# Designed miniproteins, single chains, continued (5): the designs that were tried, part 89

Each design is a single chain, and the fold is of that chain. pLDDT is the mean over its residues in the fold that is shown.

## One batch from the design tools (miniprotein)

Design m19084
Fold by ESMFold2-Fast:
Structure m19084 (fold): chain A 80 residues (1-80)
Amino acid sequence: SLVQKAKEQLAEEILASLSPEERKEVLEKAKKISKELGVSIPTAILIIRGMEAGASNKEISEALGISESTVSKIKKIIEE
């Protein structure tokens, strides 16, 4: 879908802006989120970026069309 392609493009641009070590860390976190919550890897990368930028659970929820409860669960995974 167009939305999925847009998320994939943004996630790739984020990864391309990172060092190899940072890219590996973000991808490992995104894989864990995807496995535990069924969120796509590109969407997980966008959520990680939003949280690291200080965005609230509500802001991330509204931007990505994901429930605030799911965003809260993702935050716990990232903080581990």
Scores: mean pLDDT 81

Design m19085
Fold by ESMFold2-Fast:
Structure m19085 (fold): chain A 86 residues (1-86)
Amino acid sequence: SDLYREIARLDVKLIRENTKEFYESVLDELEKEAEKNKGKFNPGLLLRAIVLYRFAKEQGYDEIAERVKEFLKKYFGLSDEEIEKL
């Protein structure tokens, strides 16, 4: 599926470009996409944000992980408890 391919591509990119600068650029793109599509539920955007959150946590990029957490709360209504399980 297109959704699976999109997620797999992001995984590969985050593995290859394991830097704070790249992870921040991915989050900036997600934020721009969310703002452009206000009020529309986008499952691809949600899943890409979850992927970025997991990778940021695993790499110890705590400030980026916190920003992604706030993004998930703001645009998708997830709680702190739901996000901590990701």
Scores: mean pLDDT 86

Design m19086
Fold by ESMFold2-Fast:
Structure m19086 (fold): chain A 60 residues (1-60)
Amino acid sequence: GLDDIAEACSIGVESAKDSGNLAVVEAIEKSCEEILSDPTTTLAEAKEKLTDAGLEAASS
């Protein structure tokens, strides 16, 4: 549910902050805002989007 997605977002942001990469933090926060604004997003899709956003920001 949305609570599980919000928890995944919280974990993603915390992990990004622990990495010290501000671009990854911004990308994860942006992705979380988009995910949480779409009520059709599943937990699996949310986790995939967060992972992709983090990897893209880290590799850019």
Scores: mean pLDDT 79

Design m19087
Fold by ESMFold2-Fast:
Structure m19087 (fold): chain A 91 residues (1-91)
Amino acid sequence: MKVNIVITGMSEEEAKEVEEYINSLKHAEAHLTSQNIVAAVFEVSKEKAEKVAEWVNSLPGGSSFLSEVSVGVVLKGPSLEEALELLELLE
């Protein structure tokens, strides 16, 4: 199942670190925009995608949307630590 992630509201340094981390993973891709928005895609199991959606919905500034074919995740103004925890759940 595809997990589409959008992270906004990070500093340029934090956004670059998150993008580099995601691009170091074998089955994930990330792009950094000029507005420090990180957009990424992961391919994971349905059970893992559902757990990630629930975790994100528990965070301040987190929202997620679950469908039969994909999960959408938006995380606004996370700490670097919160962003990295999300990525560890997707490994």
Scores: mean pLDDT 78

Design m19088
Fold by ESMFold2-Fast:
Structure m19088 (fold): chain A 90 residues (1-90)
Amino acid sequence: SIDDLFRQLLETLAQASELLSEQQQVELKKLVDELLTLVEEKASPEELIEALERLIAWLRQLLAQETNPQLRALLEQAIALAEEIKEKLQ
């Protein structure tokens, strides 16, 4: 279900956050808070997709410059989960 995928995404992002710099943690929290606010406000699928696309873009940018193999794996998993949620909202 979409709810299970959102839960897995949030759990993966929480785990990734432990390996991020303080600056990256602040940026991730802003993106996650935006997504959670849209869910709470029962926003349209289109608005959720836009928020997910912003999150995916940020995760891909971070992955491109990341050398920590544990963090790389978590970022790849988070991207995959966010993409799957996006597909199910279409």
Scores: mean pLDDT 90

Design m19089
Fold by ESMFold2-Fast:
Structure m19089 (fold): chain A 69 residues (1-69)
Amino acid sequence: MKEEIEKLAEEILKEIGDKLKEMAKKDPKKTVIRGVSLRILGVGYSIDGDEEKAKKLFALSEAMYKALD
């Protein structure tokens, strides 16, 4: 799972990383809130047994955190 999430996060960064970085630069606080919200939603889907959706949400959260760097 962790390696799959990291792979998906890198693919997201390749696709829209520049847009994510611009968003993070304009409002870092909102970017953090969005990242946290995506992770919470991912945990919810994991509890419901939807691991595929959970993995995608975790990957998007990771991509948002990487955009803050």
Scores: mean pLDDT 80

Design m19090
Fold by ESMFold2-Fast:
Structure m19090 (fold): chain A 87 residues (1-87)
Amino acid sequence: MSEEQLERLRELLEKAGASEEEIEAFLRAVRKHSEGVVLSDEEIEELRRLARRFAERAAATGNPAATAVASELQALVDEALRMRAEA
């Protein structure tokens, strides 16, 4: 993933009301996945919890940035699970 894509994800997370801890967790997982590193069960569970949290935030606030973040997190979770299943 490019630096430009990571910067856009960071901006999207900030617009969605993400904390610095949430931003770091998501970006760390994205970097690991892009390097072909299989995420741990704990890392995948954290991403699943973040995806649900942002989906709930989107439903409560109508913030389109929160909807976009939830979708990106869910896509990452699905890809990480696929990599584990194919091992």
Scores: mean pLDDT 81

Design m19091
Fold by ESMFold2-Fast:
Structure m19091 (fold): chain A 92 residues (1-92)
Amino acid sequence: SAVLEEARRVGEEASELLRRAFEAEAAGRYEEAARLLREAIELLERNRETLVDAALAELGDSLSREEVEAALDAYLEALRARAAELEAKAKA
């Protein structure tokens, strides 16, 4: 399925950005960590519909669209909060 393949590619790219962000944070490179995390957030936000559709294709018998959307939105909110914390640390 094209949707599942597309979601997988987005997920792999986002995972790599997050991995690099966590490595930068661990090294005290807060400006780099914040930038990478913001890039991951933007990628996930641009592909929100694809990610929701892919999750429903796999989990639609167990979860509603509203539940999938709420879970993704909560995840994105948590990532945005973390990016703001890293940006604050970079200015200190």
Scores: mean pLDDT 89

Design m19092
Fold by ESMFold2-Fast:
Structure m19092 (fold): chain A 85 residues (1-85)
Amino acid sequence: MEEEEKRKKMEELRREAEEEARRAVEEAIARGDLELPSEEERERVIRRAAEVILQGKLAKEIAEEKGREEAVKYAKEVHAELKAR
């Protein structure tokens, strides 16, 4: 069950990464910062950018979730101390 949830989350992150990569590449082309003569080359660049964005999102999400978990543990300890008083 846990592994299936993680896989679904990974698919969502991939979709978001692809969308962000597409927007970034399209904006770069519009600005003249990037020239891609064929749609196949454009798709290749978008796919590569999406992989990089996905890896970044994965690393950041793990760090953010870890931070949130530590904050919750700290709050529980403080509440336990107040209850003991």
Scores: mean pLDDT 70

Design m19093
Fold by ESMFold2-Fast:
Formats: sequence, C-alpha cells, structure tokens
Structure m19093 (fold): chain A 85 residues (1-85)
Amino acid sequence: SLDDQIRLVNQVSSDQISSRRQISRQASRYSPQRHDLLTTYSGSLMAQRIGDEGYRQGINPDNSRETRDRAMQLGQQYQQQLDNL
C-alpha cells in the first residue's frame, strides 16, 4: 500500500540520517578517501535495504530486485576497499 511505502521510506531515511551523523563526526579524522568510501558504502547498504524490503512487500518487484542487486555489488566492492584503509 501507499502507507507501507511511506513508512518504509521514512524508516530507512531516519536510519540513514542517524548513520550519516555518526560517520560525519568520525570522518573529520579520516582521509578524504576514507570519508568518501564510508559515505558510499553506507549509501549502498541503505539502497540494498530499500530494495530488499520493497521486493519482500511486493512493491515493484523487478525494480526492487535490480536496486538490491546493484546495491549489493557496490556494497561488496566498497566494503573491500574500506577494509583496506
């Protein structure tokens, strides 16, 4: 339903804002490269969560699956880069 879509977006947005505030506080002590990777990685995880929840709730399943798969690939790539910093 539309209400379910609104709840999902609000929940993920709230979680993303909280995570970004914590990352921003720590990022001032990181190199620009580490800051960028942390931000991109966090974004990839949020996109993956949106895709997974959308697919599970039957919200545009093809689009949700594509979003999930793309976010998963990016997340894996950036996580490996982050772990090496």
Scores: mean pLDDT 55

Design m19094
Fold by ESMFold2-Fast:
Structure m19094 (fold): chain A 87 residues (1-87)
Amino acid sequence: MLSPAQKEFEERLRELAREAEERGLSLEEVTARVTELIRWAHDQGLSLEEIDKIAGRVASEIEDPELAELFLAASLRAISRVARELA
């Protein structure tokens, strides 16, 4: 079962995905917001592996394949940025 922090992160990512679809957010805007959420999740004690799994799960729930690809690309960029900050 997901921890409270994992559940909160997943919920916030789902809300961001819905907002991106409804408002037509750019890759840059989505990447910035995902980066902030990933930093928050890491500060809550989530590993980058756990963060990656949750982001992939949320992306898989997006019915529009182009939006799903955009969200996944943004998540990968954000994870890479945070990983570099931790190095």
Scores: mean pLDDT 80

Design m19095
Fold by ESMFold2-Fast:
Structure m19095 (fold): chain A 118 residues (1-118)
Amino acid sequence: MDRILSPEQAETFLDEVERRATAIARENGSEEAVATIERSVAALRDIASHLRLSARDLLRMAAGMLLEGSKLDPSIDREVIEEILLDAARAAGVEVSREEVREIVEEEEKLIKEEEEL
């Protein structure tokens, strides 16, 4: 997971995350969730265009974004987030296990909760 991604891999990963997350939100009529996901993915694309991100860094950032989307659309639950990230990583040619993705999502959820309690 600590492999630096090519720009093409980062783009493929973020395109798949956006495609899957926005499709779920649209199916549920969550226009605010769609808009939030699109803005967040655009921000991650900007970061990835300026920084050489590792697969782990991009997975963590995307997990945080999807966890925020989950607050607007509860159908984007932890299990769905894990599946989106795992499929996006595979589409980008990044080898990750489901356990590694789960650990990243759980760690990011804990960090978000700790920041909100401050």
Scores: mean pLDDT 82

Design m19096
Fold by ESMFold2-Fast:
Structure m19096 (fold): chain A 80 residues (1-80)
Amino acid sequence: SAEFEALKAAIAAGDAEAAVAALSKLTGKDLSFLVGDFEAALADPAVRAKLLAAKSAEEIIKILVDFGIDEALKLIQEAV
């Protein structure tokens, strides 16, 4: 999907705002409150490498949940 490709491109660029915007479109939810958490995830080389290897939006959400980002992401994972 175009939004998934946009999400992967944003992750590769380290652009948390663009990544959150793409993820918001993929989930149908406003996730702008997660920009700071996404910045922290993209700053971690191990987490960033896992995100870049992901094959779906669901896998990306799972990686973020496993990284310890808020309960909100677990609720989003249930919806995706």
Scores: mean pLDDT 76

Design m19097
Fold by ESMFold2-Fast:
Structure m19097 (fold): chain A 66 residues (1-66)
Amino acid sequence: SIEEKIEELKKRIEEAEKMGLDNTVLTLKQAIDKAKEYIKQGKEEEALRIMDAALRHYDVVLEKLK
């Protein structure tokens, strides 16, 4: 659901902040803001797509830190 994706992104933002990943934090926050604008427009599927893309981007960032 949209609510579950927003909560997952918020959790990833908290994790990124604790790791000092300032650019990643900004990217994830921008994804939530853009998703909220899509929701206001009634574009719930587009909101889910952008949030899923942001979560995939975060996974790539984490893999590069290993």
Scores: mean pLDDT 85

Design m19098
Fold by ESMFold2-Fast:
Structure m19098 (fold): chain A 78 residues (1-78)
Amino acid sequence: AEAVRRVADALMAQPPGTVLSQAELAELTGLSQAAVSRALRVLEAAGAVRRVGDGYELNEAPTPEQLAAARALSAALA
């Protein structure tokens, strides 16, 4: 659950349209690449992020509801 918040916060801190790799997100959040990968799958399933090439970016203005749904999915899968 906490990993989803940290990954979402790191992406939201970037300028719009910024594409970050799993390795860059791991560096920014202090999480392992495996934890970042799992968090990104949850955020992508909730519609908060999209894959662009080898990286990920925020969908246009993800709603608090999309982020809450991602956190709920992360908690259920933990």
Scores: mean pLDDT 73

Design m19099
Fold by ESMFold2-Fast:
Structure m19099 (fold): chain A 65 residues (1-65)
Amino acid sequence: MEKLKEEGRELQKRAQELLDQSVAAFHKYRATGDAADQERLNALNKEFSETMKRLEEVREKIVAA
């Protein structure tokens, strides 16, 4: 259980970092319109989605156990 809670805390931290980076990348893309900035935003959004899926899995294990 403790390892799952620790993993959940790490995933929450990663999700927050990715969200902050995505917001910054979104504002930069809106200002520049550059394909490179769009690619960075898309990559950050993908990592955020994957992190959130992992968080849901950890939460389900905590609730079920």
Scores: mean pLDDT 81

Design m19100
Fold by ESMFold2-Fast:
Structure m19100 (fold): chain A 77 residues (1-77)
Amino acid sequence: MAKVRVPQLDGSWEELSIDDGKRRALELAKKALEVAPDSQIPKAIALVLRAIGMFYQDVTPEEVQRLAEEALALIKA
């Protein structure tokens, strides 16, 4: 029932349920890994693992938002 604000690939923001926010964060983390240069692959892998881990533990909306922001920043770098 908690809501989270997460970025989209186009840089716009969307308000989602926490479960939809977790899915968005994982989608962005996977995209970050897809486009990462070799030097950033370990960081991108860590983001994907953190995003997957969110589905197996209680996380705050702020944690979901932060991961999505980190993933988008890596995509844009």
Scores: mean pLDDT 82

Design m19101
Fold by ESMFold2-Fast:
Structure m19101 (fold): chain A 109 residues (1-109)
Amino acid sequence: MEEARRRLERAAEEALELAKELTKADPKGKPVLDDVESARELAREVLDDGEILPALERAFRKAAESLKEALEYIKKGDLKKANLYMIFGGASAGLAMMTASVGRIARAS
């Protein structure tokens, strides 16, 4: 439990910092930043659910990986690939939000 929680918190923090960097480089990063922030807040409500933590960690880690690729493509001037990886990052943040929401519903049952 404790280690899974720490891994989730690190993955979420990395995704958030990368989304902030993207928003500074390209205004199109703002919707992705908003999604990552929302996912992080929802994830905090289910930190005691050991079954959902690995799925949340994977979703945030995929978001961070995609956002890191988007930043690299911005540096290379490949805006088409940068936009593609921003979409992948946002989709992964959306998956984290859905996963946390499922955890909240399960706790209410």
Scores: mean pLDDT 82

Design m19102
Fold by ESMFold2-Fast:
Structure m19102 (fold): chain A 68 residues (1-68)
Amino acid sequence: MLKAVLKYLDSDVEIELPEEIAKKLKEGIETGKDITISETLIKILEIIDENKAIIEAGEDKALVEISE
């Protein structure tokens, strides 16, 4: 089961995301294309590996980590 953890770069906030959102984030990392989640544009800023990326969501930047 896919999990995604979002670690905000400008705060100590860390959140676990639902599997459906984790799948969309993984697809964005695999394609290198920006994705839309709940009408919010998520920009893929840097791909670190197949399961890790730096993203921008609205005004926030975060490290995304995906695990099975």
Scores: mean pLDDT 78

Design m19103
Fold by ESMFold2-Fast:
Structure m19103 (fold): chain A 107 residues (1-107)
Amino acid sequence: MVSEEEFKEAVKRLSEEEIKEIIKEVLKKNNIELDEHDIEVLVGLLRAAAGLEPTELTGEDAAEYAKSKSIKDLLVEFFKVALPELSEEEREELAEEIMKALVENKK
């Protein structure tokens, strides 16, 4: 749905706070609740996948991990742990909706 490059550019242009708000809006629209901690972890994973470092010196491992998985696969794996009650199809749809929302908010 969303190109990986377009997603990475969108995440790079958005602040951590803006990404967090967009995620919360998508979750609310789908009647899904995530703990604040899980949302912060998800924001960190998305920033790592976009090549952004959560700290100046620790980005190497995060960047390596992001290279080994597609952004969609990374999101789906996160939701398997955070939202085990969702079906595999629902987790995949949620991942795609978050990626799309982040790209659309770049505009």
Scores: mean pLDDT 71

Design m19104
Fold by ESMFold2-Fast:
Structure m19104 (fold): chain A 71 residues (1-71)
Amino acid sequence: IPVTEVFEDALRLGEELLKTQSLDDVKRAVTRHVYELGKEKGIHPFMTQLIAHLVVKHIEELAKAKEEELA
C-alpha cells in the first residue's frame, strides 16, 4: 500500500513538472523524490529502486504519447 502511494505521488509530480521542464530534468526530480520518500516511509531499498524505475518508465511513455498526440 505505501509503495502504491509513493508511485502515485511521484507520478503526479512528474506529470506537473513535464508541463514546464525537460524530460531529463523531470526524470531526475521524480527519481530523487521516490528515493527520499521511500526512505522516509521505511520502504526496502530494492522496492524503492523498483518504484523509481517504474515511475521513470511511465513518465517517459507519457511524454512520448503527448509528443505523438501533438505530431
Scores: mean pLDDT 79

Design m19105
Fold by ESMFold2-Fast:
Structure m19105 (fold): chain A 55 residues (1-55)
Amino acid sequence: MRVARTQRAIDAMRASGFPNQTLIDLLQNAIANTDDPDIQAVLQAQIDALRAQIA
């Protein structure tokens, strides 16, 4: 399932210590390149969580 794979990839990037701003930029680009609303919802939720951490 694409949604589950996307979620795991994001979790792996977070675990590897990527900067939050870099992750947000990558997730924004991923949203722009997909028309799958389930994937867009997962990506948007991750962006919202990362933005909250930056404060």
Scores: mean pLDDT 73

Design m19106
Fold by ESMFold2-Fast:
Structure m19106 (fold): chain A 90 residues (1-90)
Amino acid sequence: SQDYIQQGQQYYDQGNYQQSIDYYQQAIDQARQAGDTQSMSQALFNLGVSYSGQGNTVTMGDYIAQAQRLGGKMSDDMVQRTNQNIDRAD
């Protein structure tokens, strides 16, 4: 799952949000099969941020809520990215 998370991050940084979404979805599926709650939470958060990159803040909110329910602590960087996207959408 970490390999898919890294690939998703690379595509996000390039502005290829659809490719980023596809890789994070694969990371979620792999983490779910492995019972890796931490990687699943991380991938769900990153998936939400990628949807925000496409201008879909509603879908972003849904995925961030799912990540929080899994008990994953968001890093300061991830929180800052989310806040910037929310502020820009307002």
Scores: mean pLDDT 74

Design m19107
Fold by ESMFold2-Fast:
Structure m19107 (fold): chain A 63 residues (1-63)
Amino acid sequence: SGTEEVGRAGREAVERAREAGLSEEQLNALDKAVARAYTLVASGRISAEEGIRLIEEALEKLL
């Protein structure tokens, strides 16, 4: 499902952030962005593809 795809993308983004050495505060910001993307997809407001894009953009801004 779309929410499963967003959940997977979120876990991959957090792993990449940890490998890049992001701070606890930055990891918290990324986690909030992932939770928001998941909620928007689960509520049908955006597509899974758009949710994944939001997660990728959040990670890129923190790197």
Scores: mean pLDDT 87

Design m19108
Fold by ESMFold2-Fast:
Structure m19108 (fold): chain A 85 residues (1-85)
Amino acid sequence: MIEEGAKYLEQAVAAAEAGDIEKAREYAQQAADYFRAAGLPHLAQAALLLTQAKIAEYQGDLARAQELLQQAQEHYLLGQKELKA
């Protein structure tokens, strides 16, 4: 479950960096669905926010990318605590 979520997140980020925005969003949603099914809602949100940040970066919206990346990092840290608990 967690490993599948991580694989989809890797595919989402790669797609976003390649400019395939539609695939990036699809893979991010799959990653989020796997993390939620594993009981990790903050990791799910981090996956969505990280992918949106990468899409914004590709589109040249660096200010939006930075805001989204900060939000993704906050959710990722909360998600790591959920994994440890």
Scores: mean pLDDT 85

Design m19109
Fold by ESMFold2-Fast:
Structure m19109 (fold): chain A 113 residues (1-113)
Amino acid sequence: SLEDIKEEIDSLIEAFKRIKEMMKTLPVKEAAELVKIFTEQAIKALEYLRKRTKDPEVKEKLDELISIFKEIQELADRALASTDPEEQERIKNEILDKIDKAITLFEELRSLL
């Protein structure tokens, strides 16, 4: 139902706000592993929702979210492969910025439903 979709989006917003705070306190590689697991699950949920919607504005926000989470996955893989602490910290900060953008887009998506 539409109510179930709204609840799922609200749950994803809350989850990524918590992940953001955890990432700030975790070592870079543990933060990267955490965000990789959650973004993989989020991408699958968003791709499922995209197939079910016909609203072009909703589709646009879903496509933007999927794109951002795929970028986060790539950054997480780069952080896990890196042996340079300065590069790891730069990647972590870029992931945090992309999570902020994703949260904003989720809130915009929620307002369209």
Scores: mean pLDDT 87

Design m19110
Fold by ESMFold2-Fast:
Structure m19110 (fold): chain A 100 residues (1-100)
Amino acid sequence: KEKILKLVEEIIEEAKEIVEALKEGDGEKVKEAVRRLVELLLELKELGGVELPKELEEELTKATEEMLKLLKENNPEEFEAIVLEIHKKRLEELGITALP
């Protein structure tokens, strides 16, 4: 769906903004961008189940991986918030409702 593609593009842009804010040392900008990213991830979760174009999937993976590496080193609280949302979506896809 076109709405999902737009959300993924917005997620990529927020990931890039987080990387830029981290390089600038702007903690408030990092927090604001992380909050927006989490909101986009939640919206994407509700829409679910659409296959992304390979190029877009690759760009999302690259931007997200760079963001998460820098965020883990500089802002561990915000890193944990994003990882939890990604982990929840993965568990739902696997049909797991509780941890072993």
Scores: mean pLDDT 68

Design m19111
Fold by ESMFold2-Fast:
Structure m19111 (fold): chain A 99 residues (1-99)
Amino acid sequence: MEKRIEEVKEWIRTLHETGILSEEQFLLLVEYLISEVAKGRITREEAAKILEAMADVFEELGLTPVAEGFRKAAEYIKEGKSLEAYRAVVDGLEAQRKA
């Protein structure tokens, strides 16, 4: 798990540094994590840890509204609230565009 978390953090940093950071890529990853939890391939706790790791990197990059969205999504995923988790990420990304 820890190696997977570090790989996700490095992926986000690389996308930001190369200027190809995409809202669509993060939404697709959230959909993927929700799907993997639903299929029983990963736990809600594991999915939440990945979302929290993404939030940590966004906070490092100064993307505070996005980081807050991903932290809320992690809380919702732990509770099994998949639609609320997805919406929290969407709301965070929208807030970042308005900042």
Scores: mean pLDDT 79

Design m19112
Fold by ESMFold2-Fast:
Structure m19112 (fold): chain A 98 residues (1-98)
Amino acid sequence: MEKIKEERLERVRAGADPKREVLKLQAHEQGYSEEEIEKMSYEELAEIVAEAVAKALLEEGLVDEEAAKEIKEILKEGIVNDRVKEAIEKANEIVEKQ
C-alpha cells in the first residue's frame, strides 16, 4: 500500500469514522490528491464513489447510460443516508433488468 493509504488504515484502526476513510481511499484511487480529498464533504466523496461504480458498469457493458445515471444516484443516496446495502440491492435489480 502507498503511504497515504496506510495512514488512512491506521486512522480507522485508531477509531476514526471507517465509512469516511473508505470513501477517501476510493477518491484517492480515482486520482484525487490528499489536499483535494481533505476539502471534500461526505456528500462529494459519496458522489465520486457512486460515479466510479456507475462508470465501471457502463464501461463493462453491463448497463446503458440511463441505467448508469440511475445507479449513480441510488448509490450516492445510499452512501449519504447509511443505506449502502439497500442501494446495492436496487442497483443489482437495475443490472438484472438490462
Scores: mean pLDDT 74

Design m19113
Fold by ESMFold2-Fast:
Structure m19113 (fold): chain A 89 residues (1-89)
Amino acid sequence: MDEILKENEEEIKKAIEEFIKEVLDEDTPEEVKKEVRKVAEFIVYGLRLSEEEQKELMKKLGLPEEIIKAILEGKTLEELIELIKELYK
């Protein structure tokens, strides 16, 4: 793997973990944190992709159907987090 891509991957992972700490509380189930990480990864990597490639990425990440529908409907990140919490309550 290219050194430049590896460096960017570490910064992306750090940004995702900081984001999770800000938007999720300590009592949040690990499955919810895992799904929020997948959504954050989709947002970061999806910015460089076409709409068709974005749909393919969502499927490859194994996002729940309900979350994929919400993303396609243009739900906000806050609404996506609430939906993930509902799915794993």
Scores: mean pLDDT 72

Design m19114
Fold by ESMFold2-Fast:
Structure m19114 (fold): chain A 68 residues (1-68)
Amino acid sequence: MDEEIERLKKELEEALARVPPGARATAQEIYDLMVEGAERARKAGKDEEAIRWLELGLQAVRNIAATG
């Protein structure tokens, strides 16, 4: 579970790095919200919920990178 969360965080950081400068602020805001949501879920012992937050963030950031 922890390895999955750490892997998703790395993938999310990599996706964020691929976002064009014009979309970076929006992507960063999404990143911050999703990571915060994941950390809150993890602290509550809801690792599956934390993974869902990170997966949603990864999809959103990847979509921004693809459309920008």
Scores: mean pLDDT 80

Design m19115
Fold by ESMFold2-Fast:
Structure m19115 (fold): chain A 91 residues (1-91)
Amino acid sequence: RKPTTLAALEVDVRTVEYHLENGNPILAPLLALQTLRQLENTDHIPDEEKARLINRLKSIAGKLPGKKNQDAVLNRINDILSKHPSLKKFL
């Protein structure tokens, strides 16, 4: 019924940013992928809000340690956008 909220996803994205800058950057790729999975599985958030969070995660992807982690996050984003083409107009 209410497994994930927009507020919870915003906290998750902020936590990834925090780990990259102040905490443990090794955890950032795992948390980014987990956040993308939750975002895709949450149908009650408007496309504009989802696109905003996806844009933040795209920025995060470029700052992740190692090309394989960057590619994993970017490929996951591209997969989400292919399944939800309505999001593309807000990117």
Scores: mean pLDDT 79

Design m19116
Fold by ESMFold2-Fast:
Structure m19116 (fold): chain A 65 residues (1-65)
Amino acid sequence: SMDTDNGETLLNAVKDAVAEGHGKLSEKAANDAIKEARALIEKTKDPEAIEKAEEAIQLAKEAIE
């Protein structure tokens, strides 16, 4: 689904940003990603999209610089 694709794109963007930051994200980048992921969770009815968005939130929280 489009929501699952959006969730995967967001998760991959967070993974790429973490790799570029040598395991860390700025607080702004992490908060922006968390906000986008939460917005997707609230809009979507797709369990796969929710799972990917939750994974993105967790990764962003762990990587805060």
Scores: mean pLDDT 82

Design m19117
Fold by ESMFold2-Fast:
Structure m19117 (fold): chain A 83 residues (1-83)
Amino acid sequence: KEEIDKLKKEIEEERKRLDELSTQANAAGQRYDKLLEEYKKDPSKKEEYWEALSETANLVAQMIGEIARLKELERKLKELESK
């Protein structure tokens, strides 16, 4: 039961991290979309556009990593609950 409680806490923490990353990625994606439109009309916006693209890509990569970790923790919890 102690191990199950620890895993549930880790899963809750990972879900909170994913929610935070999802919020950040959504905001970055909106900024990216806006800057893409601006860049197409004004080439001087290229640096801002590339920064937004890089930031969005990095957040998505982090989110994928956290999703993989969450799935692993959930699988381990189910395994312990079946014992």
Scores: mean pLDDT 82

